# Designs tried in a protein design run: designed miniproteins, single chains, continued (4). Part 8

Each design is a single chain, and the fold is of that chain. pLDDT is the mean over its residues in the fold that is shown.

## One batch from the design tools (miniprotein)

Design m12265
Fold by ESMFold2-Fast:
Structure m12265 (fold): chain A 95 residues (1-95)
Amino acid sequence: SEEEKKRKEFWKKVTIYLLQLVGLEVEADLAEKRGNKEEAIKYYQEAIDTAKELIDFLKENLDKLSPEDQAEAKSLIDTINKRIEELKKRMEELK
């Protein structure tokens, strides 16, 4: 159905954001392990920015989703908000 196609396209975009976020967190961790605090802070900030973009994307599309997908999207928003706070704390510890 067109509804199923839209659902798959939505979750594909969510997956792309999550993969980008993971990639940036990995780059930050590698920079930190190399002792490059400036590069680590840059990648943590980019990860936070990507996480915020994902939250905005989820919120923008929330009312267009089924009740089950809406619940999953809300749970993901909560998870990403907690990750943003963890990334902010780690970034502050490097300053």
Scores: mean pLDDT 90

Design m12266
Fold by ESMFold2-Fast:
Structure m12266 (fold): chain A 56 residues (1-56)
Amino acid sequence: KIRELIEQAARAVREGDWETAERLVRELEEAINSIPDKEEAMRLAAEAQRALQEAL
């Protein structure tokens, strides 16, 4: 589930686990790119970016 990936990636960033964060961000990018609805994909990408920035 994409939202679960966003939460896990943000958590890894907050914990300073950059290796895990990089892996989860890659998985998240692949999951978002596989969404047929490009408007939904863009919305989820924006949500992910916002969550990751807030975790920093």
Scores: mean pLDDT 81

Design m12267
Fold by ESMFold2-Fast:
Structure m12267 (fold): chain A 90 residues (1-90)
Amino acid sequence: SALEKFTPEVLKALKETLEAAQELAKALEDPSASLEEILEKLEKLKEALKKLLKEAKKYKVLSEEELKEIEETIKELEKEIEKVKEEIKK
């Protein structure tokens, strides 16, 4: 199965990334969520994706194209984080 290619470290990083993404989605759908809470969830997802990228590169479990997609997602999250930080300062 495709899952046999994933080490325990990569599977843990995938689980942490999924959990962080679900927490962010919940905060974005909550009209009472603060910008500070949204920022925290964005930063948590960014760190989880960075860890996933590092483990995936170490164990060579993803293609170069799949690794590039994760890197681009991290860059987009960094842009959104800076935007939210600037809104908090206002």
Scores: mean pLDDT 84

Design m12268
Fold by ESMFold2-Fast:
Structure m12268 (fold): chain A 83 residues (1-83)
Amino acid sequence: MDAGLTHVPASVKVGEAATVTVEVGDHPVTITVYDANGNQVASATNQSSLTFTPTTAGDYTVVVTDAADPPRRQVATLKVLAK
């Protein structure tokens, strides 16, 4: 389930930079990252990559949505380990 989502790290540690990459086409792409509590911690629109540094451990959710009709949506989990 990752035709537009090319890389999500399986796990990172707190304080370690995590980079998410997507394949961009003719449609704008939005990448959004939510922490384990559902708070948005990072987002990028019409970018092929998003780098962020998690401050709390837990399972983060990466959501990628394009502006196709209908919009395509992909979801991945990034596990953040305590330091």
Scores: mean pLDDT 74

Design m12269
Fold by ESMFold2-Fast:
Structure m12269 (fold): chain A 86 residues (1-86)
Amino acid sequence: MEEAKKLFEEAMDYFRKGQYEKAIPLFEKALELFKKELGEDSPEVARALYALAQVYGKLGQFEKAKPLIEKAREIFEKELGPDSPL
């Protein structure tokens, strides 16, 4: 999973620099690769969904951010259990 990890790290770097438009395609590609390699309910998928949601939030695209946050929360809650603070 070197490619997916590298894409996620590059996307996080762009996000930290405020280059949101450049971060989006890298997060989307990392998300796709994490889903293929680790499954749709993996922690890596949840992290990528949450990061992508934060980028959309910074761009004011809240309608795009909301379903990504909801899916990420579902994955985190499944991993940590129903009493998770997430």
Scores: mean pLDDT 80

Design m12270
Fold by ESMFold2-Fast:
Structure m12270 (fold): chain A 92 residues (1-92)
Amino acid sequence: SAKGAELFALGVIYRYEGNLEKAEKLLSEAVKLLEDGPDSARAKAYYNLGEVYKELGKIEKAKEYYEKALELAKKAKDDELVEKVEKKLAEL
C-alpha cells in the first residue's frame, strides 16, 4: 500500500525527532496497512516499532516487535537488518 509506505516514512521521521507518541501511532497504522505486503517492508516497520517501544521503556513490547522483525528479515534475506535486530535483542 502506498499509504502504508507513507505512514511508515512519517513514523520513522517522528521517531528520529523524538515524538514517540506520533511515531507509535503512525508505525502501528503502517504495520496494519502492510500486513499483506512484502516481508522486507513489514520487517522494517516492526523494527521501528521495537525501537519506539525501547525508547518508551516498554521493554516487553520492544522485544515482541524485534522478534517479529527478525523472523521477517530472515525470510526477506535482509542480512543487515537481521544483524541489527539481533544486536538490539541482545541489549534488552
Scores: mean pLDDT 87

Design m12271
Fold by ESMFold2-Fast:
Structure m12271 (fold): chain A 94 residues (1-94)
Amino acid sequence: EVEELIEKVREKISAFLQAADAGDVEAMRKAADELVETIGELRKKVPELSEEQRFEADVVEALALIALTVSEKDPNPEIRKIAREARERLKEIL
């Protein structure tokens, strides 16, 4: 379950970056929402995580923040807005 959530976060980061590169605002919005939701579910499992699982969770959370931060510099203003809003939501749950 935890490993599945961590892998899902990695997949959503990849989808988010691919959508941003393609300029697909709708796909980007969906990927951003799913990314924040999946990290939220991962954070609910924190009290049950092993030290190794916690480390992997911290790594994918950091990667998500980096991906969103990079997308805040996108030439497309809608993509920048989606990235900024998703990052703000993510910081609230971290």
Scores: mean pLDDT 82

Design m12272
Fold by ESMFold2-Fast:
Structure m12272 (fold): chain A 65 residues (1-65)
Amino acid sequence: SVAKEAGLLIYAIGLVIDGYFESVEFKGDTIIVKLRKGTPKTLEAAKELEKLAEESGLKLEIVWL
């Protein structure tokens, strides 16, 4: 639904602003998360985003910088 997708986008942008990810982009059915370092915090944030993405019918890809 549009509401679920909008909520997911806002959540992902919040994670970038809070410094968990370097950037996030939406490409078709895939959320691309770019991050430089895997810490417990960034990995847990990515895992939660992946769960929310899956519930919305989207895929998550992690790109290491």
Scores: mean pLDDT 77

Design m12273
Fold by ESMFold2-Fast:
Structure m12273 (fold): chain A 92 residues (1-92)
Amino acid sequence: AKEEAQKYLELGKKAFAEGNYEEAVEYFEKAIELDPENAEAWAVLGEAYEKLGNYEKAIEYYEKALKNAEAKGDEETAKALRKKIEEIKKKL
């Protein structure tokens, strides 16, 4: 359910804020398993991989977040994700 996905998303955000990026990834992956259309969950998973220095995975997950944001007509989030993807590609 989306409510359960939100719980895991919040647990992942807490782990991320504490610098526990690997634990944050596990929670975000669970959130995505429960609600794969949640652009925010894909975006924060991308951010966690960026913090872990895995830029290839970060881009992959930001692109999944972008696709979900575009599908929902969320142009503000889509614009931010396009800019973020371009920024990270410069690090490759």
Scores: mean pLDDT 85

Design m12274
Fold by ESMFold2-Fast:
Structure m12274 (fold): chain A 71 residues (1-71)
Amino acid sequence: AEEKAKKYEEEIKKDPNNADAWFELGRAYYELGEYEKAIEYFQKAVKLKPDDEEIWKAFEEIRLKYLEKKS
């Protein structure tokens, strides 16, 4: 999971407009339990590809998970 985060951070340094890299970085942080960081990275991916249903679905799921953890 941490290795995945590092890989996608490097991808983003090469192309910061790569929505798929931001999305995968969000997934990597989700796997690490870093829900706030994952939400931030998913928001970036959504901003770059607002019509991508997969990114929106992942964003919704992680937000619900984060709210459950706080409750």
Scores: mean pLDDT 76

Design m12275
Fold by ESMFold2-Fast:
Structure m12275 (fold): chain A 79 residues (1-79)
Amino acid sequence: MSAEEKREAMLKKIAEFKEAAKDDPLEMAEALGAEAQAAYEAGDRRRAVELLREAARLYEEAGDLEAAEALRRAAELVE
């Protein structure tokens, strides 16, 4: 498969994970983190930053302040 086809397959798996995680904020945060990595590897740094910040917000709401802070720092490094 081409690199583009591999990214499409990864995004499909992430979408399936997000659908399975829709009732769990912590699992949704993990899915958004994976989607942010895929966006960064595709060169869409703006999208990666947006997804990292949203995942950080969900971790903070779930009480995982360490994971939230780590993702906020990752967003600053990508920007």
Scores: mean pLDDT 77

Design m12276
Fold by ESMFold2-Fast:
Structure m12276 (fold): chain A 76 residues (1-76)
Amino acid sequence: MELTEEEKELIEKALAYIKSGNFDIAREYLLKAKPKKKEVLEKFRGFPVYYMTPEEQKRLDEIIEEAKKALEEYLK
């Protein structure tokens, strides 16, 4: 079954906030996606709830890449 428009909006909005440096807001949007997204996020537990450092940004990029891969496979 395909992703709903609401799910796609949440994911794209989260990615936009991540790229703009609003990590906390982006994380909330990713968590509000469907259960498949929660499973991906659980693998990267321990994410910061404060200022994004260079180290944390690298970890965030890994989550973004994993999220994009999961979305691409889901759309197949």
Scores: mean pLDDT 57

Design m12277
Fold by ESMFold2-Fast:
Structure m12277 (fold): chain A 61 residues (1-61)
Amino acid sequence: MEDVKKAAELLSQGRFEEAVKYAEKALEKDPNNVKAIGLLATAYLQLGEYEKAKEYFDKIL
């Protein structure tokens, strides 16, 4: 829960690289965390990592 909240805050601040790190930590603890997957997909999209973003968005389709 804490890592998901931190990733969301970092995304809103434009700190996309840090947001990826915290979203990944959340997924390490809970691989099925839909919120963490969505945050990671959004962060990758903002970083221009379109293929990675697409894969994560597809998981929560």
Scores: mean pLDDT 82

Design m12278
Fold by ESMFold2-Fast:
Structure m12278 (fold): chain A 105 residues (1-105)
Amino acid sequence: VAAAAEALARALERQKAVVERALAGATPEQRPGLEEALRLLEEAIRLAREAARTGDAELLVEAAGLAGEAAQIFDMAYRGEPIDRERAEAAGRTARRVRAERLAA
């Protein structure tokens, strides 16, 4: 769990830098979705780091879920599309399931 959580946290820090760069040049239409993606990534990083400290697999699964949701929101926002909440949440559920299966293997 700890090694996987550290790897996820590092990957999410790189994704956060991409979102921050996108925000710097964002249109008014893109901004709300990009800000939301940034907030979800920050929470995912926090949970991944906590999972690395505690060995809590549930926190790692939740971090993966938030990261999946953030990625979907970022994609829609970056393209200037309306944010489809149901699609973002579905992506989060899929990411949680995949991570849980990988940890159980």
Scores: mean pLDDT 85

Design m12279
Fold by ESMFold2-Fast:
Structure m12279 (fold): chain A 70 residues (1-70)
Amino acid sequence: MTAIQDAIKQIENMIADIDARIAALQAQRAAAEAAGDAARAAALDAQIAQLQALRETFLKRLEDLKKRMA
């Protein structure tokens, strides 16, 4: 029980870290767009998409662990 709860908390912390990184990249993307740097904005969009995909992977694992606790 406790080990699964610890794993859940670790994954939640990883998701929180990814969310913080996405927020930072979104701020950079907004700055690039304001500067008219379409190429940089597109590159940042790609990085955000990669982190969102990683976040989705962790969410699926989190759901699996929560089902095991139920």
Scores: mean pLDDT 85

Design m12280
Fold by ESMFold2-Fast:
Structure m12280 (fold): chain A 55 residues (1-55)
Amino acid sequence: KIELPEPRSEIEKVLQEFYKKAEEAIKKGFPLDELTKIYREYQLKLDEVRRKRGK
């Protein structure tokens, strides 16, 4: 289990959630479909942060 520092921003929270989900997926035998879904959700959350800030 990767121990990450406490997140200080929304982007850091998104990144830490991505690491956590990716680690769990890898432990389940490296399922490409799940990794792709996790990466897609990470991208969508980044876009959401940009939308909230980016106007």
Scores: mean pLDDT 70

Design m12281
Fold by ESMFold2-Fast:
Structure m12281 (fold): chain A 94 residues (1-94)
Amino acid sequence: MRELEERRRRLAREIAERLEKAMAEAIAEAFGLENPENALKAYLELERAGKSELIKTFWELMRKVARGEISPEEARERLVEALKKAGLDPKRLE
C-alpha cells in the first residue's frame, strides 16, 4: 500500500502540472494570446472572483473556436469586450 500511495502522489502531481500546462496552452491558442501562463492566471482569477457568467462566456468562445465557427482573433475580441463590460482589465491576458 505505501509504494502505491507514493506512486499515486507523484502521478497526481505530474497529472496536475500537465493539465495546467495543457489548459494554459489551449487557452492561449484559442484566443491568440502570447503568454499561456498569463492566460491561465487570468482564467483562475476570474474563477476565484466568482465571475460565473464570464467563465461561461469564456468556455463558449473556446468551444466555438474548436469547432471552427469563429477565428481565435474574433474570440479574443469578444472576450476583451466581455472583460470590459465586467469591469476587468483586458491586459491581464498579456
Scores: mean pLDDT 74

Design m12282
Fold by ESMFold2-Fast:
Structure m12282 (fold): chain A 60 residues (1-60)
Amino acid sequence: SEIELAEERLRRILTEQGVPEEKIEAFIAFVREHFHDPLEVAAEKWNAFLKENNIPRFPR
């Protein structure tokens, strides 16, 4: 599915940037929980999660 492809792409990008596996999986789980939120609300929650867990922001 598109979601599974997006998750695999995200895992690849974050692994390449040196993010620990446990933080990658936590972020993917967080994105999965908030997938049905409006885009603006989801983006704000994702940004907060990234900052709190010191995960680098991926461009675009």
Scores: mean pLDDT 69

Design m12283
Fold by ESMFold2-Fast:
Structure m12283 (fold): chain A 57 residues (1-57)
Amino acid sequence: MSLEEQIKRLEEEIRHGEEVLEELRAQGDEAAVLVGEAEIERLRRELERLKEELAQS
């Protein structure tokens, strides 16, 4: 699996996760929102590292 493919998949996962997070906020599920925010932050950090690695390639 290429770095470019991994980056695209992470971008898609983050986008979908943000959409789900908006629904959870609308429902007032604070616990699920906290978990979702932490997961999205983790994915964004991974995306940043992959983009930096690709730039060095």
Scores: mean pLDDT 83

Design m12284
Fold by ESMFold2-Fast:
Structure m12284 (fold): chain A 88 residues (1-88)
Amino acid sequence: SSQQQQIVNQTQMINDSVQNVTNRIQNDPSTTQSQKDRMNSITTQVSDINNQVQSSYSNNSSISTIQQLYDQGVQLSKEMMDISNQIR
């Protein structure tokens, strides 16, 4: 459906955004090792969620399944933004 396709596209955008933030601040000298480890963990988890959303869409999974995965990605993205905002 168009709604499922929109969620798939939005999940990919979250994945791209998280990778861009990680690349931007990963080498910042004010970034702590703990922050780097958490950012790498979030990036890996969001990438996995993006792959699961694409797989679920291809396998005709329900909108609720795809939405649940997207919501998890959104929460991780917000955590990434919080870390990014601390590094300035």
Scores: mean pLDDT 86

Design m12285
Fold by ESMFold2-Fast:
Structure m12285 (fold): chain A 95 residues (1-95)
Amino acid sequence: ELRKEIEKTVEEIKKLIDELKEKGLISEEEAEEMKEKLDEQYEKALELVKKGEISEEDVLVGLKAELGVLKKALGDEEAAEEAERKLREAVERVE
């Protein structure tokens, strides 16, 4: 059950990386590097679980934290772009 949740979370992170790329917020190269680093981190985490140094729950918590950071970055960038657009419109109305 935990293993399936971990795999699902990794796939959700990869989808958000692809969404960042599709919106032009990151390059194709940056998206590929982020996915490679994610896969490397996941493989290292599984090695630590196998050695008994961390739990599968620790891996899931770490992945959920990364997912949260990416979701916040997407929301913050969209909010910043909208705020800049509204400021530009307001300046044009005063002039």
Scores: mean pLDDT 73

Design m12287
Fold by ESMFold2-Fast:
Structure m12287 (fold): chain A 57 residues (1-57)
Amino acid sequence: DLIKQLSSPDPEVRLEAAREIGKLGDPSAGGALKDVSLNDPDEEVRKAAWEALKTFV
């Protein structure tokens, strides 16, 4: 479950999950991606989550 991976303690796992959700365009992940894009301590993870959110438009 990619949404579960967005909560991983490993930033590489969170980064990969955000990218995969973006490729799939899964709108059910929108809330989790928004939280990650604003609050994740890793800048690359935040950017990936924001890019994934743009696919839901």
Scores: mean pLDDT 79

Design m12288
Fold by ESMFold2-Fast:
Structure m12288 (fold): chain A 67 residues (1-67)
Amino acid sequence: SEARARLLAEIAEEFAKKGLDDEEKRRYLTEELGLSPENVELVIEGAKLLKEGKVTKEEVIKMFKER
């Protein structure tokens, strides 16, 4: 869904800004947000790509919509 893709992209952007460890990200996404393992890894991947400046937020939204 578009709303889900936008929410996951917002979380990925915040993680990219905060520079959290991947284990802290996985814990938050799993325990606080209740995401599936597939969605957890997508958010972590998106955050890494955003932090590296390789993708835009719009591209991350598209990635989450297509998977």
Scores: mean pLDDT 79

Design m12289
Fold by ESMFold2-Fast:
Structure m12289 (fold): chain A 60 residues (1-60)
Amino acid sequence: AARDAELASLGELALEVRDIVEKYQRGEITREQALAEIKRLLDKHGLPFPAGLFEPPEPA
């Protein structure tokens, strides 16, 4: 079913975000790099980066 593919995509996104967070926690990447990679993942999955999640990247 179509929704199964969407759920699989969201699961993949969650795992990729986890990997980025782990790299940040290990000091392999900076916070700004981690946020940029998360934004890229959201763009890849057709999702907007939520304003105010941590700190907005720009005013609007």
Scores: mean pLDDT 67

Design m12290
Fold by ESMFold2-Fast:
Structure m12290 (fold): chain A 89 residues (1-89)
Amino acid sequence: SEIDELVDILLDDQAPLDEKVEALARFTDIDDREKLAELVRKMLEREGLFEEAEELEEKMLNAKTREEVSEVLREAFNVIVEKRLEESS
């Protein structure tokens, strides 16, 4: 699925964070907060980050600008990367 493809890109340590944020922001219109919130929740749930999924879903629903959308997406990337580093190997 499209969500699975985006999650796979997110987990690629060789891709720059800004490129990942840009790719996710291009997936849907900035005004489609429900779709963006669902995407963020799904990505984090797939990684077992259920508390962060709920928190960032709420933040995305309240985002008003493209910059705020990018900040929420970047936060999602950061918590996933941190989890992967903690699991080491």
Scores: mean pLDDT 74

Design m12291
Fold by ESMFold2-Fast:
Structure m12291 (fold): chain A 76 residues (1-76)
Amino acid sequence: REAVVDEIVARVRAAAPAEHADFAAAGVRGAAGVPFSEEEAERLEAFGATLTPEQQAALQAAVEAAARPLIEELAA
């Protein structure tokens, strides 16, 4: 399961703009239940504080959309 999380992280990182790729990847790991490092958690909080609620929702939706198909396939 963690190997699939790593694959999703790689895909999200490749699809996201370079400036958001690390945050999008960390979001996927969090959604899949993989622990954040302290540094990753701090960066996500700082970055999130600079976004509007609409931008936060869009980023979260993109992360969730990238993760869902692979997680659902594993659950089947």
Scores: mean pLDDT 62

Design m12292
Fold by ESMFold2-Fast:
Structure m12292 (fold): chain A 75 residues (1-75)
Amino acid sequence: GASASDKAQQLLSDALRSLAEKLGLTGEDLNDLMVNDPEKFLELVESELKKLGASDEEIAEALDHLKGHLSAVLS
């Protein structure tokens, strides 16, 4: 079976795609949101992951991956 990390990555991908479609955003627009309002971006991703049926553990794993990426971008 897929690891929790593999599932988290898939759920994260699905959440980002769903957000882009719902908000009418491109990948570039999502990156702009991530840089300009990282807390709002994380809240939107968490909300979307919950709507996709992700567990609390899967959400935490996915958000940790995003926070690592945000830290690299914002540093």
Scores: mean pLDDT 75

Design m12293
Fold by ESMFold2-Fast:
Structure m12293 (fold): chain A 108 residues (1-108)
Amino acid sequence: SLEEARRLADEAVELLKEGNTPVQRAAASILLTGALLMAESEEEANEILRDVVKRLATEKLGIKPEEVDKLSDEQIREVLLALINGDYEKALEIISKATGKSVEELKE
């Protein structure tokens, strides 16, 4: 169910916005895995992950959501893994390379 998939993804985003403890990371990973399993297609799954990355990149990195739209589905997955692990430097590097903008420009 797309509605249930989006609900699980939303719970994961809210959890990761609040902090990045090992327990929060594990819980968010479980919720996101559930969301992907409930997605009816790969396209639907990719759209859910892209929304998650947009929300987290805005909240944690100060990046405009439009910059995230420049990423491929593979890059979205790489950024998501970095964000879940609290590796914000790696997330910024991936977005910087995908957009052609420096990390400093992405924060302005």
Scores: mean pLDDT 83

Design m12294
Fold by ESMFold2-Fast:
Structure m12294 (fold): chain A 82 residues (1-82)
Amino acid sequence: SLEELEAKIAQNPNDAEAWRNLGLEYYGKKEFEKAKEAFEKAIALNPNDAEAWEGLGKAYAELGELELADEYFEKAEALRAA
């Protein structure tokens, strides 16, 4: 749940996986700006998380930033290919 993820992040703000999961929860609720911010935090902590880059791309696409979305999708694919 969002509350559990927010509590986890409050205890450990450097938990990249928790930030990615928070982004996914916000994305599922169509809170795309909050999803974007959470995925950006996840990537700042772990720039090799392909799922976080894909999530960021999806959030930007929903916000109409298609060029940025494509760049982030390419980054996710490059990480998965490595």
Scores: mean pLDDT 88

Design m12295
Fold by ESMFold2-Fast:
Structure m12295 (fold): chain A 58 residues (1-58)
Amino acid sequence: SPVDRAAELFRAGGATPEEARAAAEQLHSGKDLTPEAQRALDRMDPATGRAAVEAALG
């Protein structure tokens, strides 16, 4: 699923399993990222972060 693929990319970028799932679910549902999820995204390299966001959107 888009959420599972995005979560894998967030984990590859260094997010914890909980951060990865939360960020993937929030992006997939069209919600604003929580500050915790936004910080996880901000820690990733830009290319991997963009790939994770694109995966979450479908």
Scores: mean pLDDT 84

Design m12297
Fold by ESMFold2-Fast:
Structure m12297 (fold): chain A 88 residues (1-88)
Amino acid sequence: MKKAEEYREKGKQALEKGDYDTAIEYYVEALRLDPNDAETWLLLGKALLKKEEYNDAIAYFRKAISLDPTNEEAKKLLEEAEKKVKEK
């Protein structure tokens, strides 16, 4: 079994429990094993959005879109995060 997929699933479980820091750690490990997994970049961005770390979320959503430009969810979440950074 591919360890990258296992780390991604553990990250999703942590994210569902509201443990965003643990989710981020698992997604980072998944990306160390498979850096071209657009879904894991998207999930990492979602965890950072939940932590209100908008600049990092934007960077990771852009990475997800660069790997999979057909991902409409990543595009919508990028727009949401960019709006949050522009709000005074």
Scores: mean pLDDT 84

Design m12298
Fold by ESMFold2-Fast:
Structure m12298 (fold): chain A 75 residues (1-75)
Amino acid sequence: SEAEEYYKKGKEALKAGDFETAAEYFEKAGRLYEKQGKYEEAAKMYSLAGKLYALLGKHDKAEEMGRRARELMPP
């Protein structure tokens, strides 16, 4: 699926040390999984994106991603 393609590209970018591109791909994968109703996969993608945004000093984006991940994970 398109979501899986973005997840793979995110992993490739992460391996190359391109943390900004990796974060963007994981965020896009998360949004696509969420649209498909795959909430666990979406939460995982948002969590990965949030960690990378935090590493990059993009704290507002990191907080947004973390909140989205928590909203999709059952308690």
Scores: mean pLDDT 87

Design m12299
Fold by ESMFold2-Fast:
Structure m12299 (fold): chain A 70 residues (1-70)
Amino acid sequence: MEEAIEHLREAARLLGAGDYEGAVEHARKALELAPEDEVVKNGVLLLARHAESRGQLETAEALRELLKET
């Protein structure tokens, strides 16, 4: 879980820095490490909402698709 949370934190940092591709990749790794963890799933959902609020619709869609595949 700690490693998954670290990837989730990195995804949030990258999203804030404008590295949308990196944010999606780290969110994916977090879900791969902890696919059943509601904290990680909620974290990815919040990242998707944040991306959408900033007009990054493709990034938000990619993050939501990761949740469907889990």
Scores: mean pLDDT 81

Design m12300
Fold by ESMFold2-Fast:
Structure m12300 (fold): chain A 77 residues (1-77)
Amino acid sequence: VDKELLEEEVRLSMALMFRSIGDLLASRGKNEEAIESYEKAAKLAEEIAKESKDEEIKEEARRLAEESREKIKEIKA
């Protein structure tokens, strides 16, 4: 197992967790807290997408960042 690849997988999992927390908070009407969680997910995913040399990880991170940003816009609307 490559240490760099493992670190990217862990960071991607953390970004997914932040998005899931955001979804849960939004479902409970905690819009400000949901936005904070989505912002953390988007930022982490954006960093992974820029740094990763693995195309699959890069695509997944890019998608997660876009989805998280879209959720923030929906809540703010």
Scores: mean pLDDT 83

